Designed miniproteins, single chains, continued (2). Designs and how they scored, part 58

Each design is a single chain, and the fold is of that chain. pLDDT is the mean over its residues in the fold that is shown.

## One batch from the design tools (miniprotein)

Design m6111
Fold by ESMFold2-Fast:
Structure m6111 (fold): chain A 66 residues (1-66)
Amino acid sequence: MESKVEIPEELKEEYEEAKREHERAMRELREAETLEEILRAIGRVLRAIGRITDLELESLKRKKAG
């Protein structure tokens, strides 16, 4: 499920935080009862996925450069 990209030490904390935020947003989405809550939760999920992806891309870029 999750990519086994090697995350630099300096990015590991942010990566773990982004994954925690994604998990929290997914929980909010499951518990959402109104359309507004669902849309807001989807926005948070997408933002967390984007952050995770950006960190993985940055990790690959640094591995390539080093």
Scores: mean pLDDT 78

Design m6112
Fold by ESMFold2-Fast:
Structure m6112 (fold): chain A 86 residues (1-86)
Amino acid sequence: MEVVIEARGLSVEEITGLVLRAIGLGLDGYEVEVKVEGDTITITIRGLSEEEVQALIEEAEELAKRGYNVTIEQEGDRLTIRIEKP
């Protein structure tokens, strides 16, 4: 499965921390692409298991509970998580 995380108003460290909390201590063995465009950071990760995808969803939902604007969209084997800082 491919996961795309689009974050606005978060630092690279904040988003990297979210990903590492969800899938463990490293991104070793995954295809990871990071793009920084203005105040938007996009991270694309390929090769995630269903359990790792669910953990990323749960981390994003936790941010939503803290007042962040979070949108989660799934189309086939692609999941897009959009996070905007309040």
Scores: mean pLDDT 76

Design m6113
Fold by ESMFold2-Fast:
Structure m6113 (fold): chain A 69 residues (1-69)
Amino acid sequence: AAARAAYAAMSPDERAEWAMGLVKRAREGDVSALRQLVDITGVSLEDLLASAEFNGDESLVKAVEELKA
């Protein structure tokens, strides 16, 4: 996928900025951004759901559940 190739070509700082952009969109309930974030970072949906529940981020919890369905 083009996103993985671009991510691999980025510096660590560029990767952090790119990932933070996806995190913001995923927290707003963007399932597509969440899917890209999971695919690139390798974070498990279970770990992400646990973190979102711990932080009280209802939009992110809903996005994770929609991605799992």
Scores: mean pLDDT 71

Design m6114
Fold by ESMFold2-Fast:
Structure m6114 (fold): chain A 55 residues (1-55)
Amino acid sequence: SMDEEIARLEEEIRRESLAQVEAVKAGDWDTAAEHGARAVELQRRLFALQQEKAA
């Protein structure tokens, strides 16, 4: 269902954001940037699904 897909995307965003924070703490800026970029892409997908659900 759309609700299950939204919940899954929220979980993936959380994991990517946590991985980004840990990479920053480790001084691994390249890895942090990769996790940040993935989080942004997932957030875009989440926003699109939320708009479709609201329509």
Scores: mean pLDDT 88

Design m6115
Fold by ESMFold2-Fast:
Structure m6115 (fold): chain A 60 residues (1-60)
Amino acid sequence: SEVEEVVKRAQEAIKLAEKTEDAEKIQKELENAAVRTAASGAAEVEAARKLTDEVIEKVK
């Protein structure tokens, strides 16, 4: 499902974020996005995807 896909991507982004100075802040944002994605509708799923993609681009 889309929810499972976004949660998996958020987990991968958390691992990438571990190498940055803002790792704790980024990890918290991604964890919150994953929780919201799992509990919410389409708008929250889209927001979580955008946040996850932005984090991946910043830490790459």
Scores: mean pLDDT 68

Design m6116
Fold by ESMFold2-Fast:
Structure m6116 (fold): chain A 75 residues (1-75)
Amino acid sequence: SMAEARALYRQGEANFAAGKYKEAVRNYTAALSLLDRDDPRVPGLLRNLGDAYSKLGKLEQAEAFYQEAAALERR
């Protein structure tokens, strides 16, 4: 549901702010799985996943998420 995706997104933001980057990745990924590709929140979620992977030192994964977010916004 949209309410569930929103709750997971907010939980991810709270975990990211607390330095819990692995938990943030789980929450953002779960939120993303509940959204359609065309949902306007998807690019923001992909950037948040990129930020979390960057904090975990997973730079290739972070770059892939940033590129996907940018591609969705170039329309």
Scores: mean pLDDT 87

Design m6117
Fold by ESMFold2-Fast:
Structure m6117 (fold): chain A 60 residues (1-60)
Amino acid sequence: MKGLYRATKDVESSSPAILSFKKGDIVEVLKEYSDGMAEGKSLKTGKTGLVGLDDLERIE
């Protein structure tokens, strides 16, 4: 589901295609893909990338 999510854990990636974030960061899910993957935007950094929905908790 599109909307605002909170990160449930730290994710650090050297890949520019994967969004890095810290536990508690807010991520806006812009679109969902198959298999629980999504395009997310970090509201803290403004960066976009792929996120696993299992790493996120929906808040709005």
Scores: mean pLDDT 79

Design m6118
Fold by ESMFold2-Fast:
Structure m6118 (fold): chain A 64 residues (1-64)
Amino acid sequence: SRLDQIEQVAKDAGDDVIASAARTARTAVQQGLTSESGALQALLELAKIHNSDERVIQKIEDAL
């Protein structure tokens, strides 16, 4: 899934916050608690607020 790809890019960048958030978001999407689009938008906002690596931000934007 796109969320799995974002988790991997975040891990490779050392961004444990986004990696953890992406894993949690994937579980919530799988359980029907949120949409994939909603989860991706929330991850993008979190990544920008926490000044994540540009590769992480770009990967989330590409998934939207």
Scores: mean pLDDT 84

Design m6119
Fold by ESMFold2-Fast:
Structure m6119 (fold): chain A 58 residues (1-58)
Amino acid sequence: MEELKKELIEKGIKAGLSEEEAEKLANGAVQMIQSGMSEEDAKQMLEKEIEEKLKEKK
């Protein structure tokens, strides 16, 4: 889980989010996986949230 969380944070930062925003989204995705969501579905949700965040920023 730790390595996955780190990977998701790096993906968010690379996409243009701040470290704080990327960490919050990564924590959300990890929580979804722990609740029974597949890793694939959680990654898709994260990508969708990143896109929405970037759309609102500029």
Scores: mean pLDDT 76

Design m6120
Fold by ESMFold2-Fast:
Structure m6120 (fold): chain A 65 residues (1-65)
Amino acid sequence: MKLSKEELEIEVRFSLLTMAGTVYLKAGDYEGAIKYYEEAIEASESLPELKKIAEERLEEVKKKM
């Protein structure tokens, strides 16, 4: 598996954004969770597998609202 410099930057950013979203979700801050998961979706537009994970997390937040 070959990760380009740009793909590594996207993966790191994605991991931080999804982690932040999960922290806010567990704290009951649904607005904060939505914000970070939406940013994760945007950051992962070129990586469809990561985008799907972020979309699934966003759906979980919406289900709890």
Scores: mean pLDDT 79

Design m6121
Fold by ESMFold2-Fast:
Structure m6121 (fold): chain A 68 residues (1-68)
Amino acid sequence: SVEELLEEVRRLAEELKARLSPEEQARLDAGMATVEAEVRRLVAEGRLDAARRLAQTFLAYLRQLIAE
């Protein structure tokens, strides 16, 4: 579900924050807030496939950053 994807995004972001400076953490938090708001907007508009794709794309991005 989209909710489960957003929970995984939050989990990976917390793991990534342990490796980041305070300034980088603030930028990540801002990016996460933007993505979560857009996902919720797409869900509210009935665009469930677009919401899922956005959440999955961001999740993949975070996984790449952790794997570097």
Scores: mean pLDDT 85

Design m6122
Fold by ESMFold2-Fast:
Structure m6122 (fold): chain A 78 residues (1-78)
Amino acid sequence: GLSEEEIKKYKEEFKKIDLDGDGKISKEELYKYLVYKGEIDESLSKEEKDKYVEELIKKADKDGDGKIDFEEFIEMKK
């Protein structure tokens, strides 16, 4: 499992991504995060980038609201 230090680090990272402060990461916020981390292929079309982000959200989104909460976010890091 994640250490307390890793959990704290990811909480700080999550707060930086959660631009509207609703306690969840939207598709738009996740896209910006992936660009920032260099984890999205800039050569992809807008539709391909959109699909890639949607697939990541569907994989992580356990409650079906189309957003990623903190617990789902840290599961993506495991």
Scores: mean pLDDT 74

Design m6123
Fold by ESMFold2-Fast:
Structure m6123 (fold): chain A 66 residues (1-66)
Amino acid sequence: MEEIGKVEEEIKELEERRETLLRALDQAKANGASESTIAAMEQAIAEVDKRIEELKRRLEELKEEA
């Protein structure tokens, strides 16, 4: 039960981080940031997306066991 709550909180924190990164990316594009900066930000967002999906799979497994 406590582990499920921790995973849910981590997903929420990552989703909030993803939203912040997306806003920063939009701002960087609007301000004419370099292609390397934009690529690095897009990579960071992709890594957060992968982590969220992994945690969602783990959460589903934990719920099936409970």
Scores: mean pLDDT 82

Design m6124
Fold by ESMFold2-Fast:
Formats: structure tokens, sequence, C-alpha cells
Structure m6124 (fold): chain A 82 residues (1-82)
């Protein structure tokens, strides 16, 4: 369940559990099923927590994804605006 993994990842980011956040992100990235809405939620959580490592992982994932160029630009701008 991708939605449940996203919720668990947000919680791990908020709690500063870097090991758990990395593990959950790896599972989500391997699935290739993260939506634009889920990526926006993850970027917001990482920005609010000051989790630079997670922002870097999200940047790489978005850049390598099959999302539209418009969605990629928007998401990358959200990372840079923080």
Amino acid sequence: DIEKLVEELIKAIEEGDEEKATELFEKLARSGKLTVEQLEKLIKAANEAGNESMLLHLRIYISESDLSEEDKKRLLELIDAA
C-alpha cells in the first residue's frame, strides 16, 4: 500500500528518524508509483523538518522519473524555494 508507506515516511521525516525515512523512501522509489500529490507532501514534510538528505533523494527521484516536464519543474522549484 503506497499511501500507507507515504504516511509512514512523512512521520519518520517529522520525527527525525533518518534510518527509517531512508528505508521507506527506497521502497517507494523502487515501486516507481509516487504521484505528483505524494511528492508535494514529501517535499513539504522534508522542508519543514529541515531534512536536506531527503530533499536530495526527492530531487534525484523526480529528475529520473517519467513525470511530465511541467510537473518536474514545479516539484523541483518547490524543493529550491525552501
Scores: mean pLDDT 84

Design m6125
Fold by ESMFold2-Fast:
Structure m6125 (fold): chain A 55 residues (1-55)
Amino acid sequence: PEPSPAELKGQQALALGKLHEAAGDLEAAIRAYELALSHNPDNEEARARLERLKA
């Protein structure tokens, strides 16, 4: 099935977070993962990555 607009926005924010994390831009990665969770609170990957970076 096609993802909803909210799911797509969450996936885009998660992808941006991963790119920022890979580049070492941890502050930008945190913001992107928080945005991903605002669109899709059940995104386990975004939550796990965010908690790891904030620890």
Scores: mean pLDDT 80

Design m6126
Fold by ESMFold2-Fast:
Structure m6126 (fold): chain A 61 residues (1-61)
Amino acid sequence: MVKERVEEIIKKIKEGKLTDDEVGEEIQKLIEEGKLEEAEKIRKTYFELKGIEPDFETSIS
């Protein structure tokens, strides 16, 4: 049941139907439900699909 929701979110992200804000909302909902592992999977998948990290340069050396 819960895994099905994660798959749907990932598919929508891949299709470009979810904005950054909407992705954040879905992640927040999963965190509030105590599904931290699944929230992290969505977050990592989103970053991998974009091929970039929104705020990568946190430390410059």
Scores: mean pLDDT 70

Design m6127
Fold by ESMFold2-Fast:
Structure m6127 (fold): chain A 85 residues (1-85)
Amino acid sequence: SIIDKIRKVAEELEKKLSPEARAAVRQLVDTIISLIEEGKSKEEVIETLQAQTDALIRHYREQGREEDAKVLEEFREKLIEILNE
């Protein structure tokens, strides 16, 4: 399922993240899955994903956490690909 694909991407990328960033990604995954299960439109799900990941990426870059920011960019791209299948 699409949810299984999302969870697998998160599981793989979590290995590259700091503990704080892992917690943030888990919360984001739960939010995105909840929106899908509620029957929100693809557009609404993608908009939420982009808004939340963009905010986290900017926050981590401001803190000098470039590695976490790059992994979040990869996460965002992979999830958008899955949602557009």
Scores: mean pLDDT 85

Design m6128
Fold by ESMFold2-Fast:
Structure m6128 (fold): chain A 63 residues (1-63)
Amino acid sequence: SMEARELVEKAFEYVDEGNYKEGAKLAMEALKLSETSEDVARATGAVLRAIGVAFDQGDKEGL
């Protein structure tokens, strides 16, 4: 959906700024609103990137 796409774009913005917690939250919200396999793939990609940034910053407890 359009809303899911907007949330994914915002999630990547936060993750790219190093705010992986907010990025992960928005990506998970996008996943819940995903209506197509493409939306699910994009939202999942954003979640995985947030996890990568979390580990890179030393957050071993996760998101």
Scores: mean pLDDT 80

Design m6129
Fold by ESMFold2-Fast:
Structure m6129 (fold): chain A 91 residues (1-91)
Amino acid sequence: MDPKEFLEKKMKEAKEVLQRLIEDPENADELITDETAELLSYLFTVVLRLMAGPELAERGHRLLVRWLKSPLTDEERPEFLEVAKQALEVL
């Protein structure tokens, strides 16, 4: 088992979740499972921090934590979509 292949697979899954969030933000709550939440948490706290810096990473993680506790508000949802678009550009 190759750790690199595992990480590449998980990053592909994260990109697919972010793409679906951008394409259909109104049904985004259906995309959040325990597995996708862990994946996005890793993406925001580790991968984006190294590739794009702490501001984007912390912003994304804050919104993800909010989403896991309750549905995002109409104000928070556009902010998370902007973070998702910026994340896809650097991945």
Scores: mean pLDDT 75

Design m6130
Fold by ESMFold2-Fast:
Structure m6130 (fold): chain A 67 residues (1-67)
Amino acid sequence: DLEREIRVVAARRGLTFTEEALRLLVERLSRVPSTEARLAGILAVADAVRAAGRTTVTLADVEAVLP
């Protein structure tokens, strides 16, 4: 379950997703055929938010990393 995988990665990094951000990330990554590339996408979004000193991933964060 991609949604569960995203939530687990976020929780381990001290991050939470808004429902709209989670939904968009699932939509974007469901089109990615490899599990490795999907994980890289989750990590890229998480790392961008952490680098900004924030703990909540928003829709805008997902759009910026995965346009």
Scores: mean pLDDT 84

Design m6131
Fold by ESMFold2-Fast:
Structure m6131 (fold): chain A 77 residues (1-77)
Amino acid sequence: MAEKRFEEAKEKATKAYAEGVRKLAEEAGLSEEEIKKLEEEARKAVEKTAEELLKTHSKEEAAKLLEEAAKQIEKAM
């Protein structure tokens, strides 16, 4: 179950960050092309963070940290 939880947590963090970035970019008056680029960078940033977490944490620990990150992103954005 750790693998499934990790993948689900990574997906939740990716969605939260991408949606937050889109909202901020729309408020800043950025073009659709710029918004899409920022969403791509957001997805890459979450993937890198997930890989870095796995270097020092188990998949279960990494999943919990990604779940907490998603909650904080949703509250901040």
Scores: mean pLDDT 81

Design m6132
Fold by ESMFold2-Fast:
Structure m6132 (fold): chain A 78 residues (1-78)
Amino acid sequence: ALKEKEKLDKAVELVNEGEEAIKKGDYETAIKKYEEAIKLVPDYSEAWENLAKAYEKLGDKEKAEEYKKKAEELLKKK
């Protein structure tokens, strides 16, 4: 199993890769990268926020709102 530091480092890399995919208009790849980051660090609020933005770009307003609320709840716990 990955150590906590290794999980966080990998999650940060995945979020950066997702942001690059967003810049290229590849929202499906961005979603996959953010979902992988969330699997490694489920309380990584930035990954949830970026996932919400990616779904908003795809026009999936329901998922965008759901993931945005999840990110806000995680941010309040810090």
Scores: mean pLDDT 82

Design m6133
Fold by ESMFold2-Fast:
Structure m6133 (fold): chain A 62 residues (1-62)
Amino acid sequence: MKEEVLQEVREEAIKLAKEITDPRELARKFSELVREHLKKYPELDPREIARAVLEAYNEVKK
């Protein structure tokens, strides 16, 4: 379950990172993505979701 949710977060983050080139706008969208998933899955650690987003961003930028 947790891994499945984190995978969904990674996919959305990759999509956003490909479309948004401005770092500030991307950061805002990433913050929104984290908050949306915390609202759906309050049992998850916010830091875990944020880490999944950051990992996806780094993957796209390589």
Scores: mean pLDDT 78

Design m6134
Fold by ESMFold2-Fast:
Structure m6134 (fold): chain A 93 residues (1-93)
Amino acid sequence: SANEYIATRLLELKKKVEEFKKEAEELLKKEKDEEARKLIEEAVKKLEEILEEVLAELPKLLSDPEKQKELLEKAEEEMKKIEEELKKKLEEL
């Protein structure tokens, strides 16, 4: 069912952001480089902003399950790209 699919994907997205925040907090405890700390904090903020946008937009798309699915899939792709860019930038420091 579309409703179960959307609910499951949203829960997975929320879990992804929470897990990333926990990993970021542990990294920040060990990190002494100011540039690295800023990159980590920016990545957390970007993931939180994407989740906030999804939570705001999903109710507007209640009559269009395919657009709800597309919104969630786009958010997941954007979050993955942010994580990959952070890892790359930290390795370049």
Scores: mean pLDDT 86

Design m6135
Fold by ESMFold2-Fast:
Structure m6135 (fold): chain A 69 residues (1-69)
Amino acid sequence: SDEVKEEVERVIERATEVLMTVQGVPEEEARKIARTGLRNGVLTVIDQQKAAGVAPAEKYLLKLEYLEK
């Protein structure tokens, strides 16, 4: 579970840095955008897996649990 948290935070930090350096977005807003974007991406993957009749992979469910906190 800690590995999933570290992976999620790495993705958010990288996206936050890009938003700050490319678009000049303040850090707080950039982090909010990055986190929301990642959450929506995870939900889309889970929904696609369900639509295909496949059980969602545990890693995506764990990412969603972390992002919903």
Scores: mean pLDDT 83

Design m6136
Fold by ESMFold2-Fast:
Structure m6136 (fold): chain A 79 residues (1-79)
Amino acid sequence: SMELKQRMLELIGRILRLIGEIEDLKKEIEKLEKEIKENPEKKEELEEKIEKLKKEIEELKKEIERLKKELEELEKELG
């Protein structure tokens, strides 16, 4: 049905946005890792920031897996 297809597209859109957020956070981590290499005295402060960003990535990954399961169930309803 068109309604199921619309719900699937909305879930796909949310998943893609979350993937984009994870990629942005990974780029931020890479920048902080480079800053540690250039400023070793800031290592502890920057490692704490990296750890916080890694935790944010793990939460976003959990949300993506939840949405993927919802998408798979909707796909099964169409088959």
Scores: mean pLDDT 87

Design m6137
Fold by ESMFold2-Fast:
Structure m6137 (fold): chain A 63 residues (1-63)
Amino acid sequence: SMKEELEKKEKEKLEEEKEDNKKIEETAKKVGLKVVLPKEEDIEKSFKESLKDELENPNEKAK
């Protein structure tokens, strides 16, 4: 269903964001720097809001 496709896309985006944050932390640790990254909760919220908007206004998105 459309919902399954959107959930998959949301999961991929969330996974990408988390992966990028992990890479930044790993790189910073290797260089000996401390970094401040967005909380996982905030990232998840952002993606959920995007998904809700897409579900509520699918007609605004071109096929």
Scores: mean pLDDT 69

Design m6139
Fold by ESMFold2-Fast:
Structure m6139 (fold): chain A 58 residues (1-58)
Amino acid sequence: GKLEEAIKEAQKIVKETDDEDEIAKKIQELLKKYEITNDDDIDKVVHAAVKAREEKAA
């Protein structure tokens, strides 16, 4: 579904981009692209991106 695709794209953005500001911008664009507007789904996408960043920074 759109949520699962958005989570995969968020993880890909973090893997391909080292600039924190660019990651944040692309995640916002991703949420708009997939029309994710509810707080629970936004949190899932953002949490996946944060977790991927933490894994990359470790």
Scores: mean pLDDT 80

Design m6140
Fold by ESMFold2-Fast:
Structure m6140 (fold): chain A 61 residues (1-61)
Amino acid sequence: MERIRELTKRLIEAVDAGNLEEARELYDRLVEEYDKLSLEEQMVAATYVVQAATALSVAES
């Protein structure tokens, strides 16, 4: 869980800085870490993944 929160925070910071390349790399790492979680942990972490995906999508629009 801590890694998911940290990666989401770093991704949003990268988007705010205009560093979309770093944000994409952080999103890939976030998804990889999410896939390693149990089903119950994934249900809790889903909100962070959605926040990260939304921030990246809006920035790339």
Scores: mean pLDDT 81

Design m6141
Fold by ESMFold2-Fast:
Structure m6141 (fold): chain A 95 residues (1-95)
Amino acid sequence: MVEKREEVFEHPGNAPIRVEETLRADGAVNEVRAEIESLTDVRAGGRAAEELARRLGAAEVRLVSREELPDGTVVLRYELRLDSRTRARVTVRTY
């Protein structure tokens, strides 16, 4: 079984951001996942994703998809490259 580590970050205009790290058997980070719930607008969620990328030391930040749901919810999916072996996936939701 892989070990998991969780941390919570706060950013203005967003619900508390839960960050989950999955660790390899040697203790190195395998994957990072985060979900950002914007309480104001998509811009606040985007700023939180950028701040999370900075905290993780991401070498690259890429917007993979933008989806608008029938209820008006906007979902943005980002992929962050942390190193040659480690990726982070960040989902931003706005209502």
Scores: mean pLDDT 76

Design m6142
Fold by ESMFold2-Fast:
Formats: C-alpha cells, structure tokens, sequence
Structure m6142 (fold): chain A 66 residues (1-66)
C-alpha cells in the first residue's frame, strides 16, 4: 500500500534524525535493533514491498555509521 510506504518512510526519516544526535555506539545499537525488528516483521507479517526498502535504508545508515 502507498499509505504504508509513506508511513514507513516518515518513521525511517525520524529514526535517521534521532540517530544523527546520538553517540556512535548508541546509534549503531539503535540501527541494528531496528533492522532486527523489521526482519522479524517481514517474517511474521510479510509486507515485503514496504519492509524490504526500509531494511535496505537502515543497512545504508549502518554502513555510514561504520
């Protein structure tokens, strides 16, 4: 659903903003925990069209954090 993609994008933007204000160790932990939560959501509910882009966006953020 387009509405679910827009909602997910909005939440990811907020996570990226929050992570930018955290120390690197805490930021990495938050991103990894968020990825795990999305992987669990994918396995349990599907929504792959929404969840897979979200996981990729968080993986990119994780790479930027080191």
Amino acid sequence: SEDWRRSMDFQLRRVEEAVSRLDPDTARRVVRESIRALEDMRKRYGLEDVVDPAIERLRELERRLG
Scores: mean pLDDT 81

Design m6143
Fold by ESMFold2-Fast:
Structure m6143 (fold): chain A 86 residues (1-86)
Amino acid sequence: SMLQELIERGKAALREIREYLAKNGDRELAAELSRLLRELADALEAGDAERAAAVRERLLALAEKAGLGKLVEDLLAGVEAALALE
């Protein structure tokens, strides 16, 4: 149940991040976060754990500057929980 809760919280965080960037985020920050999220998805699909870890670090650092650190932490916890269920 804990892993399922983390996955659902991660999905909610992703939706909130997208809505924030569409309404309140600056366009360059939105583009950079979107690119990093895409790179993370690509790394996870490829099974590239080292690349995924590097992208996670960059994503967290950028998100903290935007005040989105907690949402991105929830998103990443959900991603790790989903991978643990595979």
Scores: mean pLDDT 77

Design m6144
Fold by ESMFold2-Fast:
Structure m6144 (fold): chain A 83 residues (1-83)
Amino acid sequence: AEKEFEEGKKLAEEGKAEEAIEKYKEAIKLDPTFAEAYYELGLLLRRLGKFDEAIEYYEKAIELDPTFEKAKEELELLKESLN
């Protein structure tokens, strides 16, 4: 899970969005409680303009870890920007 997650982050930084999404989904499949993987997938989906999907993944990250301040901040900012 962690290895797939880190590979996904590297791919996202390289602009390989589709490959990064696949790696984040693989990390989530291996560990469905991996809040940070949901958060990073949400960030990537937001960058791709998939705002509704990004919101869903941020909400899942917060559900799994209610103390995940970065996910809460990104969700609030995204909802503000869609006003």
Scores: mean pLDDT 82

Design m6145
Fold by ESMFold2-Fast:
Structure m6145 (fold): chain A 68 residues (1-68)
Amino acid sequence: SEAERQKVLEERAKEVARGALLSLGLTAEEVKSKVIGDNKAESIAVADGKTYKITYDSDTGKITVEEL
């Protein structure tokens, strides 16, 4: 179902966000993820006292990281 696909994407996005931050030498203290499109998810994470937005496209594998 669509709801099940969204849940899988949300959980994958959370994992991707932690991995992306780890690649930058950052350990996330908390991560909140939401589905924002059919193949797109947005995560907000806190690491080293700063807030980051991580976007993930499951179709292309594209990951972007932005400090807020």
Scores: mean pLDDT 84

Design m6146
Fold by ESMFold2-Fast:
Structure m6146 (fold): chain A 65 residues (1-65)
Amino acid sequence: MSQRLRDLGLQHMRNRDYDSAIRHFQQAIRLDPSSQTYSDLSGVYTTKQDFDNGRSYQDRSDSLS
């Protein structure tokens, strides 16, 4: 279940639909908080030039590694 939400988030990132990507990654995290999904969410925020949220989610990813 969480893997499909993550895959959909990655697909939205490739289409530059960052808001949909964020929603899907947040849903994936709610089902299964994982280092990988936090890293994906960090990547979306960094791509949007929201470096504060990007760093925050990367720190969460690192804490789970």
Scores: mean pLDDT 81

Design m6148
Fold by ESMFold2-Fast:
Structure m6148 (fold): chain A 67 residues (1-67)
Amino acid sequence: ALATAPSVPGGNPTKDDAKYKEQLKRLLDDLYRRGQLTEEQRRQAIAEIETAKTDAEIGEILDRALS
């Protein structure tokens, strides 16, 4: 069966929400394992997420990595 990850209700991440960023890094790792990302794309996205300050910035990073 296809594994479904639990969604976090509410889209109000803090500027320095380490747990939120860890969840996103895990998502990127999962996408890399599934062949949706290259190693380079994953590394770049993780580095940018670590420095991102807003949800909008994180969204742009993910959009770029997944495009």
Scores: mean pLDDT 71

